Designed miniproteins, single chains, continued (5). Designs and how they scored, part 76

Each design is a single chain, and the fold is of that chain. pLDDT is the mean over its residues in the fold that is shown.

## One batch from the design tools (miniprotein)

Design m18632
Fold by ESMFold2-Fast:
Structure m18632 (fold): chain A 80 residues (1-80)
Amino acid sequence: MEAKEELLKVLDEAIARSTDPEVQRDLRALKAGIEAATDPHTLLNLADAALSFARQHGLPEELLKRIEEAYEKLKEEVEA
């Protein structure tokens, strides 16, 4: 799924740009889960978790927007 690939890229960028080791660790865990997921519903749940995490930890607005866009695309793929 194209949305999965975009979400993984955004998470890689978020990890690289983060200065907080705890945030980096948690983002790596989310990325690993998304990378391993093959079920669309599992991917959507993990994307929702990533979006909530990004909002709670104040990720840069440009990265937050890209996670939101990937989440919406995944949601459309699951609901189709």
Scores: mean pLDDT 81

Design m18633
Fold by ESMFold2-Fast:
Structure m18633 (fold): chain A 88 residues (1-88)
Amino acid sequence: SASGEKGAGRVAAAAGEKGPELAAGFGQVLAESSPEGAKNGVKEGGKALGVDGSGSGAGAKEAGTRIAEAAAAGGGEAAAALGRELAA
């Protein structure tokens, strides 16, 4: 179906297996990065969560971008909150 569902599903599955702890830790790591580094951090962190982009296409990129934007705008708290929503 939509590549977005596949990408979001991978991120949600990884977060679900590792739980909110991973999502919160990921958000904190992104918040500790410089604003420019936050986007690079989400790409590397998303890869570490098992989101490599193959077959997960636009969904993985969209989820990663949204988490990076949340981290840049609201820090680790915002990134963690979005991570929880994506996991739910």
Scores: mean pLDDT 49

Design m18634
Fold by ESMFold2-Fast:
Structure m18634 (fold): chain A 61 residues (1-61)
Amino acid sequence: MSKAERALELVKQILGRAPADRAEAERAVRWLLQLDPQVPEQLGLSPEELAEAILRGVEAA
């Protein structure tokens, strides 16, 4: 599983589903960072890279 897929799976766990659009994906990243600020470190991604990975996952889906 790629880092982008891993980031999208974490967002799905928080939202209970895949983000519907880019705005929801960005909001989910902000919620993840508030709940667990170590998520980017655990995935080996910066907060900016995590947001991009999730948005890319939404665009691919």
Scores: mean pLDDT 70

Design m18635
Fold by ESMFold2-Fast:
Structure m18635 (fold): chain A 89 residues (1-89)
Amino acid sequence: GDDALEELESLIEKAEELLKQGQYEEALDTALKALKLAMDLSGDNTELVNRAIGYQLAALGEKLEGNLKGAAEIAINGAKEILEELKKL
């Protein structure tokens, strides 16, 4: 419901603030939680679910290469994009 979209927005805002403060590991962890929630809220919308999976894999790839800032940015941007699509439904 609307409460779940508000929770998603709050997680994105928290991840962005952590990123701004240079707390890249905490920003990434929070952003991945936001991205997973965005995926869960996409439900049976296969296109949005697949998009969320793609962003999660891209972010985890950057994390494995030691690029925590880049990983967090990908996860934040992915969650924001899916949030905007969910608001249009």
Scores: mean pLDDT 87

Design m18636
Fold by ESMFold2-Fast:
Structure m18636 (fold): chain A 65 residues (1-65)
Amino acid sequence: IVDMLDEGADLSRQMGADDSADFLRKLADDVRSGRMSPVEAAQRARDAGLLSPETADRLIKEHRS
């Protein structure tokens, strides 16, 4: 999840979507520091429309098992 969030942030930055890039970078940092679970980060990215429901559900399943 962290690598996916970092990649999404970099792509958003390249596209000029600075707010989306900052949001995804913060989620990645919060997961990396232990302030947020991978499951919570996937849910937040999905709710923000920055992750497809299918990708979010897959990540939630992987980190729950």
Scores: mean pLDDT 75

Design m18637
Fold by ESMFold2-Fast:
Structure m18637 (fold): chain A 70 residues (1-70)
Amino acid sequence: MKIETVFLTGEEAQFLAQIIEEMKKITDPEERRKLALEKVDEYAKSKGLTPEQVERLKKAADLLIEELEK
C-alpha cells in the first residue's frame, strides 16, 4: 500500500474544484459522472499523468460526485 495515494497535488485539487462547478449545472447523476470521468481522462492525457495519479484523481472525483448527489 502507498500512503502517497491519499494525497492530491495543488494542481489536481484545483482541477477537481473546476469540474465540480461544471457538475453543479448538471441535474442527471449519470451525465454528471460521465462528464467528470471524461474531464479526468482529458486532464490525464494533457498532463502525462501516471496510472497511479489517474486512479487517485478518479477516486477523488468519484467521492466529490457522491457528495453532490446527496
Scores: mean pLDDT 70

Design m18638
Fold by ESMFold2-Fast:
Structure m18638 (fold): chain A 69 residues (1-69)
Amino acid sequence: GPPPGPDNPELSDEQLQQQKQLMAQKALETAQKYIDAGDYELAQNNLDSAKKYGAPQSQIDKLEEQIKK
């Protein structure tokens, strides 16, 4: 479960990782929308952003295969 913690810093490692995961998720979702629209260049740009934010390689690979399909 989530620990209460004795110290509550404004930005924790967990919060930073959560932000990165959120940004990665948004980038993957945006890439999927561009794939659906046929904008493969914009989809690739969003996949690059997702990689930067630490998206799982398996999710990136699935979307890249959709671009090639």
Scores: mean pLDDT 76

Design m18639
Fold by ESMFold2-Fast:
Structure m18639 (fold): chain A 85 residues (1-85)
Amino acid sequence: ISPEVAKELGELLREAVAAIARGDIEEAKKKLEELKKLVEEKLPKDVAEKIVSLIDKAIEALEAGDIEAAKKKLEQVGKILQSLL
């Protein structure tokens, strides 16, 4: 992927994690939806589907109030994104 796309994906993920740390769950969900859209637009379909699945599970965990499960799923997203660099 391009360095610009990699930077934007990483920044959206970082902003979502920061929002979770502040307790701003609505902002976190908004950033995760933006990340999901960019992943679907910019990454290969097989990689995008894997990341989107993890993002969806993170959003479900946030809606259930399971902050630790959400963080774990986003850590997995970050590891996949890092492997693409």
Scores: mean pLDDT 85

Design m18640
Fold by ESMFold2-Fast:
Structure m18640 (fold): chain A 55 residues (1-55)
Amino acid sequence: MAEIERLKKLAREGVAGLDWSDELKADILEGLERIIRGVDLAIKDAEATIKKFLE
C-alpha cells in the first residue's frame, strides 16, 4: 500500500521533470496510474490467496 503511493509520487515527479508536452505527460501519467492500480490489485489478490492457502 505505501509502496503504491511511493510509485505514484515517483511517476508524477519523474514526468514533471521532463521537458515534454503537458498532453504527453498527462497520457503517460494516466497509463502509469492504470499500471500501478493493476499491480496493487495483483499484490492484494496474491496476499489474500497465500493467507487462505496457509490457513
Scores: mean pLDDT 75

Design m18641
Fold by ESMFold2-Fast:
Structure m18641 (fold): chain A 82 residues (1-82)
Amino acid sequence: MDLTPAELTPEQKEEAERLRKEAEEAYAKGDYATAIQYYDKLARLYGEAGDEIGEALARMKVAIVAIEAGLSLEEVDAILGR
């Protein structure tokens, strides 16, 4: 098992850092819908890269933001275009 961040390509690492920063900034502004969208994109990127830990942590961030915002599962699905 390769548990190192080196599993991501340089381009994927840059995108992951960008998505995380945008999610954190949106959360800090109280823009929970935007924060959820960026954390979901981050989770998908980690999933596609095979980083199961990164994916799980990003998905956990989506759940935390949703709980803090008082959003239902249906509202989260709407935010994510599901």
Scores: mean pLDDT 79

Design m18642
Fold by ESMFold2-Fast:
Structure m18642 (fold): chain A 56 residues (1-56)
Amino acid sequence: DSQVQQQRQQLRQRGDQSVQQMEKVAEELDKKDPEMGEQVRRQRETYRRQVDQQVS
């Protein structure tokens, strides 16, 4: 019960951090190399969906 809740919370925190980091990378790349920025955004969306699936 509490163990499952904690694992879910840790997965979400880890996922949120990764998604935020990818967003920063995409923003930086968007200024220097828009094509790469869009690539990173697509990967970020895929990753976010995977995290949401795992915490559900």
Scores: mean pLDDT 76

Design m18643
Fold by ESMFold2-Fast:
Structure m18643 (fold): chain A 70 residues (1-70)
Amino acid sequence: LIAQGRYDEAVAEIEAELKKKPSKEAYLKLFTIYYQRKDYDKAIEAFKRILELDPNYEAAKTAIEALKKV
């Protein structure tokens, strides 16, 4: 389990990385954190951003469909 302070720090670190350079890897990290916190709406948004950067990323399409069923 991620402690609240560590969660907030991890999100801030990834957001700083995204401001420096948007990447699939940074959005995947952000997705993982939101998913662990059961914040599925934010997790879905992270995958949508990945698809904007790489429309052929099939794993993101599958994950979005799976999360919509929750």
Scores: mean pLDDT 73

Design m18644
Fold by ESMFold2-Fast:
Structure m18644 (fold): chain A 85 residues (1-85)
Amino acid sequence: EEEKRIDELIERFEQAVRAGDLDAAFNAGTEILNEINRLKKKDPEKGKEYAQRVIERLRELMEQATPEQQKLLESMIKHLENILK
């Protein structure tokens, strides 16, 4: 269900970031945010849990990220932090 889709999107996002494919990363990131927002509307606790999990994964990616990738990662983290509210 939504949880499996989010996990698949995270894998695609991480692969795109590591490959330096910013367009693919942006597209996957947008889908992650949309799916987490949908999950939060159905189940607020699960939505917040998944938002937090994605934030943690994005922070780990920051250690290996280029400056352009860091801007994308920071933008996604800010959007996910808003979902936690």
Scores: mean pLDDT 81

Design m18645
Fold by ESMFold2-Fast:
Structure m18645 (fold): chain A 100 residues (1-100)
Amino acid sequence: SKETKEKMLEIVDTLEKLFPIFSEPLTKYAPDIDKYVDDLLSLSEIREKIESGEIKTLEEFMEEVKKMVENVLKYFSRESDFYGEALYMLSLAEELVEKE
């Protein structure tokens, strides 16, 4: 629905403001990451999928956010800022989805 789409875009806006490193393609920081992960997802790509109608539900939205986080956790060490920020972003996204 239009309301669901607007809610997902507001969540992405919040995540991009708080986690700007994830609004950019991960290949900017990890050029070989595509050798370790299936789909390269950024918050900008998730936004485009919401705007195009490829992501239609909050459940589908959370599946894409989880895929992006899993990509970070597969590539970056547990001691890296990227790893910690990815887990924090996932937790916040889950909270914002439930906020309504």
Scores: mean pLDDT 81

Design m18646
Fold by ESMFold2-Fast:
Structure m18646 (fold): chain A 78 residues (1-78)
Amino acid sequence: MTEKEGEGLGRAIVYSAQQAEEAGASDETIDRLVDEAVERLKKLSEKGQEYAKKTIEKELPTLSGRARRAAERVLEAL
């Protein structure tokens, strides 16, 4: 189910970004997280990528600083 796959991955990416920022992760760790997220998303169908984008965009207002920047970088790379 493409919608659920996209939504689930989008939520996982947001969660990972939030956890990385809360843990005080390095810029290198954030860069790897973004690269991994983009690779995973590109393996989804176009429709799956759209649902993931929509999920990430919906969560953007809940993100701060480095987590928000990471999520924005993922959206821009798709």
Scores: mean pLDDT 83

Design m18647
Fold by ESMFold2-Fast:
Structure m18647 (fold): chain A 92 residues (1-92)
Amino acid sequence: AQEKLEKLNKLFDEAVKKARELINGIRKGTISVEEAKKLVDELEKIQKEIEKLYNEMVRDGLLTPEQVADFESRIKSLKLIIEGLKKKIEEL
């Protein structure tokens, strides 16, 4: 249970770090359009992995109601970040 929570949190941390790096690269003009598209594809893969693991943990009763609400909020935030990044990349 704890190991799955740690894995889920690590996936979110990786997604946030990659999103920030991509946002900064776009802002500073230090990233190519091709590399930016590749990183956003990687973010979508991490998002799918997060959703799969989250759904498994919900099914197995491993999360409290508070943790469910927190992870749902974080998943929603990640989706919005990815959508925003896709829009910014299209403008490059």
Scores: mean pLDDT 84

Design m18648
Fold by ESMFold2-Fast:
Structure m18648 (fold): chain A 77 residues (1-77)
Amino acid sequence: SSAQELAEELLKGAEEAERIARGSEEHRDLFLAKGKASGDPEKVEEYNKKADLSTNLREQALKLSEELRERGLKLLE
């Protein structure tokens, strides 16, 4: 059914959003490591800001994943 097809696409979207969240977490850790390795307080601050943006992207992606999963599962009721 069209509802089942839409549910499958929403659940795939949820899985993709979770992958984006994992990638954002990895980027956060890389930015924090680069900041620490720089030995430059100005660069540490710059990389910390990039890490914060990656944390925000992770939170947004996880929220989207949950919303898409909820919508997909509801269509299968």
Scores: mean pLDDT 89

Design m18649
Fold by ESMFold2-Fast:
Structure m18649 (fold): chain A 82 residues (1-82)
Amino acid sequence: SQGEALKKGKELVKAGVKKVEITVESEEGIPEAGAFAVPLLKAGVDIVLKVGSEKTAEFAKEMGKSPLNKGGKITVEIVEEE
């Protein structure tokens, strides 16, 4: 759920994590990935977004433009399955 994703993101910030990899395989995962990323963005954590489609890549680009980002580097990696 989005609430659980948000809680996990906050726990990683509290643990002092400076870089996180988030895998978003489908559009259904976007809301949970967003909720998870919000506390990380606010803390300036570097985020690598591994995305499985063009639509998840659009979400990743929007995250990089987010006004919530306080200096963390957002990297988008497209994982294409053959």
Scores: mean pLDDT 75

Design m18650
Fold by ESMFold2-Fast:
Structure m18650 (fold): chain A 59 residues (1-59)
Amino acid sequence: GPYDKEKYEFYQKLLEGKLTKEEIEEFYKKDPNYSDEDAKKIAENIMNVLKEEEERKKK
């Protein structure tokens, strides 16, 4: 919606590592501004960033 509060709350949970790739894809698929392909790309990009952070923590 125009307020995007739900999106902001979702993003906070994502930063806390509480979301799976499937939950991220599902959220963006429900957004009428994104196609299924866009939702998948967004989820893949986010998961790649999270993997980079995990690698950083192992040093």
Scores: mean pLDDT 73

Design m18651
Fold by ESMFold2-Fast:
Structure m18651 (fold): chain A 80 residues (1-80)
Amino acid sequence: SALKQAFELYKKYEDDPQATLKGFITYLENLGVPKNKHEEVSEALVKLYESDEDKFLQVFELFRTGKITVNELLKIAAET
């Protein structure tokens, strides 16, 4: 699933090999991602990574630091 693929990216970029899927879901919720958008946001992150890794790194940093919203992240991924 896209959620599992996004979780592997999260582990890689946070350098947290002990991270759990439950912990990742809590992380998404803390960033303002509602439960019904976990898969959609995960698909957006995976699409960005596969299309342009440098753009993914920039957008993910903006998202994780609260500089962009869930809707802005989804729009950027859709335009990629």
Scores: mean pLDDT 83

Design m18652
Fold by ESMFold2-Fast:
Structure m18652 (fold): chain A 64 residues (1-64)
Amino acid sequence: KTVVFEHDGELDEKQAREAIEEARREGATRLVLRGVQSVSPKAAKVLGDGATEAGIQITSEAAL
């Protein structure tokens, strides 16, 4: 099951937590970050820790 989290520009720590929480709530095995141009260091840590703990694969999709 795939969850898409749409955010244009830089992903901050709060947005990273929201994305991981949504993926966990949906029971997703994949989280797609759509439109994200950069990730703050704290956001990267939240994504990495959350993905590892929940067994979620994170993929970035560039805005078209």
Scores: mean pLDDT 78

Design m18653
Fold by ESMFold2-Fast:
Structure m18653 (fold): chain A 60 residues (1-60)
Amino acid sequence: MISKEELDLETNVALVLIRYAITLNATPDPEEGRRKAREDAVEFAKTLPEKARQEALSLL
């Protein structure tokens, strides 16, 4: 049984990954896309709780 806090953490991590995927897909150049997606994901992650930020960034 997942607690509300764990669900919120998973949701925030998923949002970072979704944003990463969207930015990557929107950028035609693979190298530039990967760099832009990572930079954007890191910036977005900074608006999240520290735990969610750490988890999401460890997956990128």
Scores: mean pLDDT 78

Design m18654
Fold by ESMFold2-Fast:
Structure m18654 (fold): chain A 68 residues (1-68)
Amino acid sequence: SKLEEVRALIRDLARRLVPAALREGVPLQDIVDFIVSLAMTKAKVLGLDVSEEEIRAEVRRVVAEELA
């Protein structure tokens, strides 16, 4: 589904960027904001009606899972 495609992007970016951010001292909030921006752009291109609030919540959840 289109939603699963957006979720896959979020998971793939978090898995790659969270460990790199921790090594390089990049604030995790900057990584969250970056992933939200890309996910919202993809959702818009796919014609998926989702809120930024929903996408941001999902990004924060996935980033937290990468930290556990």
Scores: mean pLDDT 89

Design m18655
Fold by ESMFold2-Fast:
Structure m18655 (fold): chain A 93 residues (1-93)
Amino acid sequence: MIEVEVEVEVSKEDAEGTAEILEEELGGEVEVEMIEGKDAPIARIKVKLDLSKEEAIEALQKASKKAKEKGLDLYLVGEVAKAILEALEEAEK
């Protein structure tokens, strides 16, 4: 089991849409909090999952494809994917 948290400057619509896709594909718990700063909206995404690295890679590839098909910002899904894969690599040590 791993838990990751990322903060990304992104619209509420892109954050909520990306979180929905991540929850569907990863089968874990995904929480979204919008932090309204003075300059731009920041999304805090928390993901808790219990997947192997191989399963996570497959799920994240499917999530990225769905996000692209829905016209969502791929930067957020990329940052979440990076955090998940780094956490899984550390857990294997």
Scores: mean pLDDT 80

Design m18656
Fold by ESMFold2-Fast:
Structure m18656 (fold): chain A 109 residues (1-109)
Amino acid sequence: GAHMVEEARELGRRAVEAARRGDSQRAREELRRLAELAEQASKQGDTEAVREAINGISRAGEEAARAGDLESVRAAVEAAMEAMKASPELVIEGVGAVLRGIGNELDLE
């Protein structure tokens, strides 16, 4: 429902802000909460909340990659994989976005 969508957006915003600040511990904590929210939303059939959680995970992972915070990047990938257990089709986009962000930042040619 709307409440879980709003909660996912707030957690995503916090994860992005932590990643931008280089606060790896807080970024990882918020990413874990997003993965937990995605699991609960999936159990309730709230696919919009799952999509918002995946969007937050993806954006936080991209910000962590830009900051060179590989620990938060790993946390974002792990959070996306955990959400994939709950909603496989929606998580594939999130994992792809994080991996593309890593590739761009690390110049993996």
Scores: mean pLDDT 77

Design m18657
Fold by ESMFold2-Fast:
Structure m18657 (fold): chain A 95 residues (1-95)
Amino acid sequence: DPRARLRRLIARLMEEVRAALARAEAENGEPGAAALFYQLMNANGDVDDPLAQILSLIIRMTDEGRSLEDIIARVEQLMERQNISPEQLIAALES
């Protein structure tokens, strides 16, 4: 089930993002770890890459404290607009 797999991957990514943000804030003591994380993730791809845009959205919404349900709904909307399949996003998240 690609949708169930995507949901699990997004949930895992959210936990990884929260852990990374907490570590960065503990090390630097500065708000803005999310901005650095976003910049780092975006720097490894074309800024016009729709997959990179979706990943950046997940990171930003996780930092904002949005629920898994809100993030999934927004990701699905962006996937439809950018013509990205669940399989393509799963491949990107598993790489």
Scores: mean pLDDT 71

Design m18658
Fold by ESMFold2-Fast:
Parts: structure tokens; C-alpha cells; sequence
Structure m18658 (fold): chain A 57 residues (1-57)
């Protein structure tokens, strides 16, 4: 359950702006584009952003 608290804090911190939240926003946009290449890049970017958030936390 302590990980859920960290995830909540991480999500709120992303609204403050930074490299990790920018990468996450780009990944979400690419995923919604309908382009399979962009969708793949979006998945990779989202994964990297989540891992970076974990390492920073």
C-alpha cells in the first residue's frame, strides 16, 4: 500500500511539469494517434516515464 501512496504523489507531481510528465503526455498522444508506429513509440515512452518515476521516488 505504500507504493499506492507514492504513485498518487507521483501523479500529482507530474502536473507541476518536468521531463517525466512531458514524456508521459507525448506517449499518451502518440497512443491515441492510431498510427501503429506511433502507438509502439507511445508504449515505450510511457514505460520509460513510469520507470523513471519509480527511480526518482
Amino acid sequence: METAERMRRSSEARTGGGGADIASSIAQGMKGSGDPVAAEAGEEGARAARENARKSG
Scores: mean pLDDT 61

Design m18659
Fold by ESMFold2-Fast:
Structure m18659 (fold): chain A 61 residues (1-61)
Amino acid sequence: MRDVAEAEAAAAEYRERNPKGAALARGVGRTLREIGDGIQEAIKKGDLSSTKSEPVPIETE
């Protein structure tokens, strides 16, 4: 017999197997968020290290 934890892990894979389309869409959305967060953190690090003394309007759109 298997452990409950192992059965739960198998269930996670089963969900990916059945709703493959939905799982893919979720994966893409998750990756986009992670990338955005990483970029923003990198920008903050760069800005914190380098001071901008230029009165230039910054557009985020």
Scores: mean pLDDT 59

Design m18660
Fold by ESMFold2-Fast:
Structure m18660 (fold): chain A 68 residues (1-68)
Amino acid sequence: SAAEEGAAAASTLDGGSARAAAQLVAKYVPGSKVDPNAATAAELAADISALTGEAARAAGRMAKSFAP
């Protein structure tokens, strides 16, 4: 699923990439509760796992854009 794929991608991010991805998700994805200034890769992954539908798909794409 999009949420599962997005969470997996987020889990591979380092601190800088996780923060950058969290900032995009916090700004552009309704329903996200991630803290864009303090989020770890694990916290971003947990946030994406809680999203559904189009929000999960959008957040997953944002996380994947920072994955190697």
Scores: mean pLDDT 78

Design m18661
Fold by ESMFold2-Fast:
Structure m18661 (fold): chain A 88 residues (1-88)
Amino acid sequence: SERERLLEELREEVRLALEFLIEVLRNPEDYASAVAAGILIAAASFLAKKLKLSEEEIREILEEEARELLERGAREEDVERAVERILK
């Protein structure tokens, strides 16, 4: 369905935003990754509002995408800091 497609787009945007934020945490001078993260966060926020997701549903998506990054070998401390940055 359209809703399922948009939810998958949202999950992808959240995952990519987390990945770019991790790059920024590792190299604070990586302005390209910082800009990319900002654009992806804005796009994800727009999609979440369009889909009328609750704060709980948004947190669940963020937690699921964070877990996938940990499973792919991302450092727990970097993932935690990236998640905190999105929630602020």
Scores: mean pLDDT 85

Design m18662
Fold by ESMFold2-Fast:
Formats: structure tokens, C-alpha cells, sequence
Structure m18662 (fold): chain A 78 residues (1-78)
């Protein structure tokens, strides 16, 4: 799970993090938007650190994977 989350986050950081933040805001998911903003400021976080950060915002690992996969598909990010 941690390795998969790190892959998804790294792909967004390279190709779509600003658009991902805007999508989260548009959906009214303020917790996800703030989480993504903090990830953008800290691009060297490990998968485990990303999971702990998401938990601080009340986002479970399963919710995080689902949200990141959906955002990636909407944005066309690999």
C-alpha cells in the first residue's frame, strides 16, 4: 500500500499536482486539497510518511488510494 501510494503521489508531483489540488477543491474535499498542498511542499516524503500525513487529515489509506487513482484517471496522468 505505502509503495503504491508513493508511486501515485510521485506521478502527480511530476505531472499534475496543481490540477489535483484544484479538483479536490472543486469537489469540496478540503481535507484532500490541504493534504495535497502539504505533499507538494514536501515532495521527498516516503510512502509511510504520506500515509501518516493523510491520517492527520482524516484520510484512510484506502480512501487515499481511491482518490489518487480517480484524480490520476481524470487528469490522464500515468
Amino acid sequence: VAERIKELVDALLEEGIDRAIELAKKWGNTKLAKFLEEVKENPDLTGEEIIELAKKYGISPAELVANLEFIRNVLGVK
Scores: mean pLDDT 80

Design m18663
Fold by ESMFold2-Fast:
Structure m18663 (fold): chain A 64 residues (1-64)
Amino acid sequence: DGVEEAQKIIDEYAEAVKNGDFERARELRRQFLAHIGQMSPEEAQKAWDEFMKAYEEALKERYK
């Protein structure tokens, strides 16, 4: 489903942030926003919540 595909982008985004590859992270965020724009509002909200959670955890690991 669309949420599962969004999760793959989120996982790649989190890895890019952990590695300090912020140019790749920026491109992955752009791809993520384009992807959720094709989903229902309910699924887009769920995907966005997972994205924000992954971002917060990746930042904590990056700046440990």
Scores: mean pLDDT 82

Design m18664
Fold by ESMFold2-Fast:
Structure m18664 (fold): chain A 75 residues (1-75)
Amino acid sequence: MAERQRKLLKMMSLVQKGDIKGFEKMLEQLYKEGLITEEQKQKLLELAKNYKDPKAQQEMAQLLAQSLDVRSEAP
């Protein structure tokens, strides 16, 4: 799971920095790898438009964790 966990952290870092183009590129890569559906990609792109909203950031993190099947094993 290290690769998926690293991708999740990288994507959330891009959102926090406001690098929406980088976030979109990572979403496209996840979609090509079969890790997310087209619907999940579209939902994440819509949430990214509101990246300054803490609620949108939380929803993005949850959706990415679910999509990548990331289990919290370490602190």
Scores: mean pLDDT 74

Design m18665
Fold by ESMFold2-Fast:
Structure m18665 (fold): chain A 84 residues (1-84)
Amino acid sequence: MLEELIEEIVKLLEEAGVPKEKIEELRRKMQEAVEKAKDELEALSLIDPIVLETAKESGLSEEVIKKLRELFKRAALEIAAQRQ
């Protein structure tokens, strides 16, 4: 699940014109967050602010940021439902 989320985020950022080097740096930070987290829900809560801050600092449109938030909400609901 988290690998699919990371790839969807990467594709969205590539389509929005974020440089490849910046995307690879972000991918590394997301992987570090996954490694440090005790479970997938904690990993999501660590990744979410990192991705949104990077997108905002990169000057991405509100529409792209909204799509990123939608991806995170969907992933969080799926993970939470499996833990219930």
Scores: mean pLDDT 79

Design m18666
Fold by ESMFold2-Fast:
Structure m18666 (fold): chain A 95 residues (1-95)
Amino acid sequence: SPEVEALLSALEEAIVAKDEAALREVVRALAELEYTPQLDTDLYNVSLRALSKVPSSEFDEVVNLVLKVASEVGHGPLIEAVLGARDFLRVIGGR
């Protein structure tokens, strides 16, 4: 869906920019979507890509920001995606 693709692109941009307001708006919009297994894959891939672009010195700050916003909105799939991407990048990506 073009709408889902636009939201995933906006999510990546908000994470990289550390824009809490933009991140919260995008996560709220994602929460309105019907859940599909494809959304888990898309959120993981976006989280991995976005967090890979963040400087190592800011990595934990950005991870904590995304988890805070996802938790406050109640977006479980995004919490799981971010935790998975964090763990992968800590072990394999040298974060």
Scores: mean pLDDT 88

Design m18667
Fold by ESMFold2-Fast:
Structure m18667 (fold): chain A 100 residues (1-100)
Amino acid sequence: MEKVLKAMEIIIAAVERMKRELEKRGDLEAAEYFEILLENLKKLLKYLKESEDEEEVLEEARSVLDYMEDLLEKYRSLLSPEVYAQLEAELEKARAILEE
C-alpha cells in the first residue's frame, strides 16, 4: 500500500512540473488542462489513502501511470528534451514501484 501511494505522489509531482513548463511556454489552455488533471489526481490520492482494498489502489495507480505516460508522449514536442527526459525517468521510477 505505502509504495503504491508513493508512486502516486511521484506521478502527481510530474503532472505539477508539466503544468509549470506549459505555463512558462504561455500555453494557457494546456496548463489549465493539467491544473484540472492535478486537482482530480489529488482527490483520487485522498480517496486511495482511505481505501482498504490494496488491489483497487494498485489497479487505479497503474491506470493513472499508463494515462500519464501517454500524455507525456503527446506533449513531447512542447517540452525541452531535458525536461522530457527527467519526467520520463520519474514515471519509470513510479512504474518500477508499481511492478514491485
Scores: mean pLDDT 83

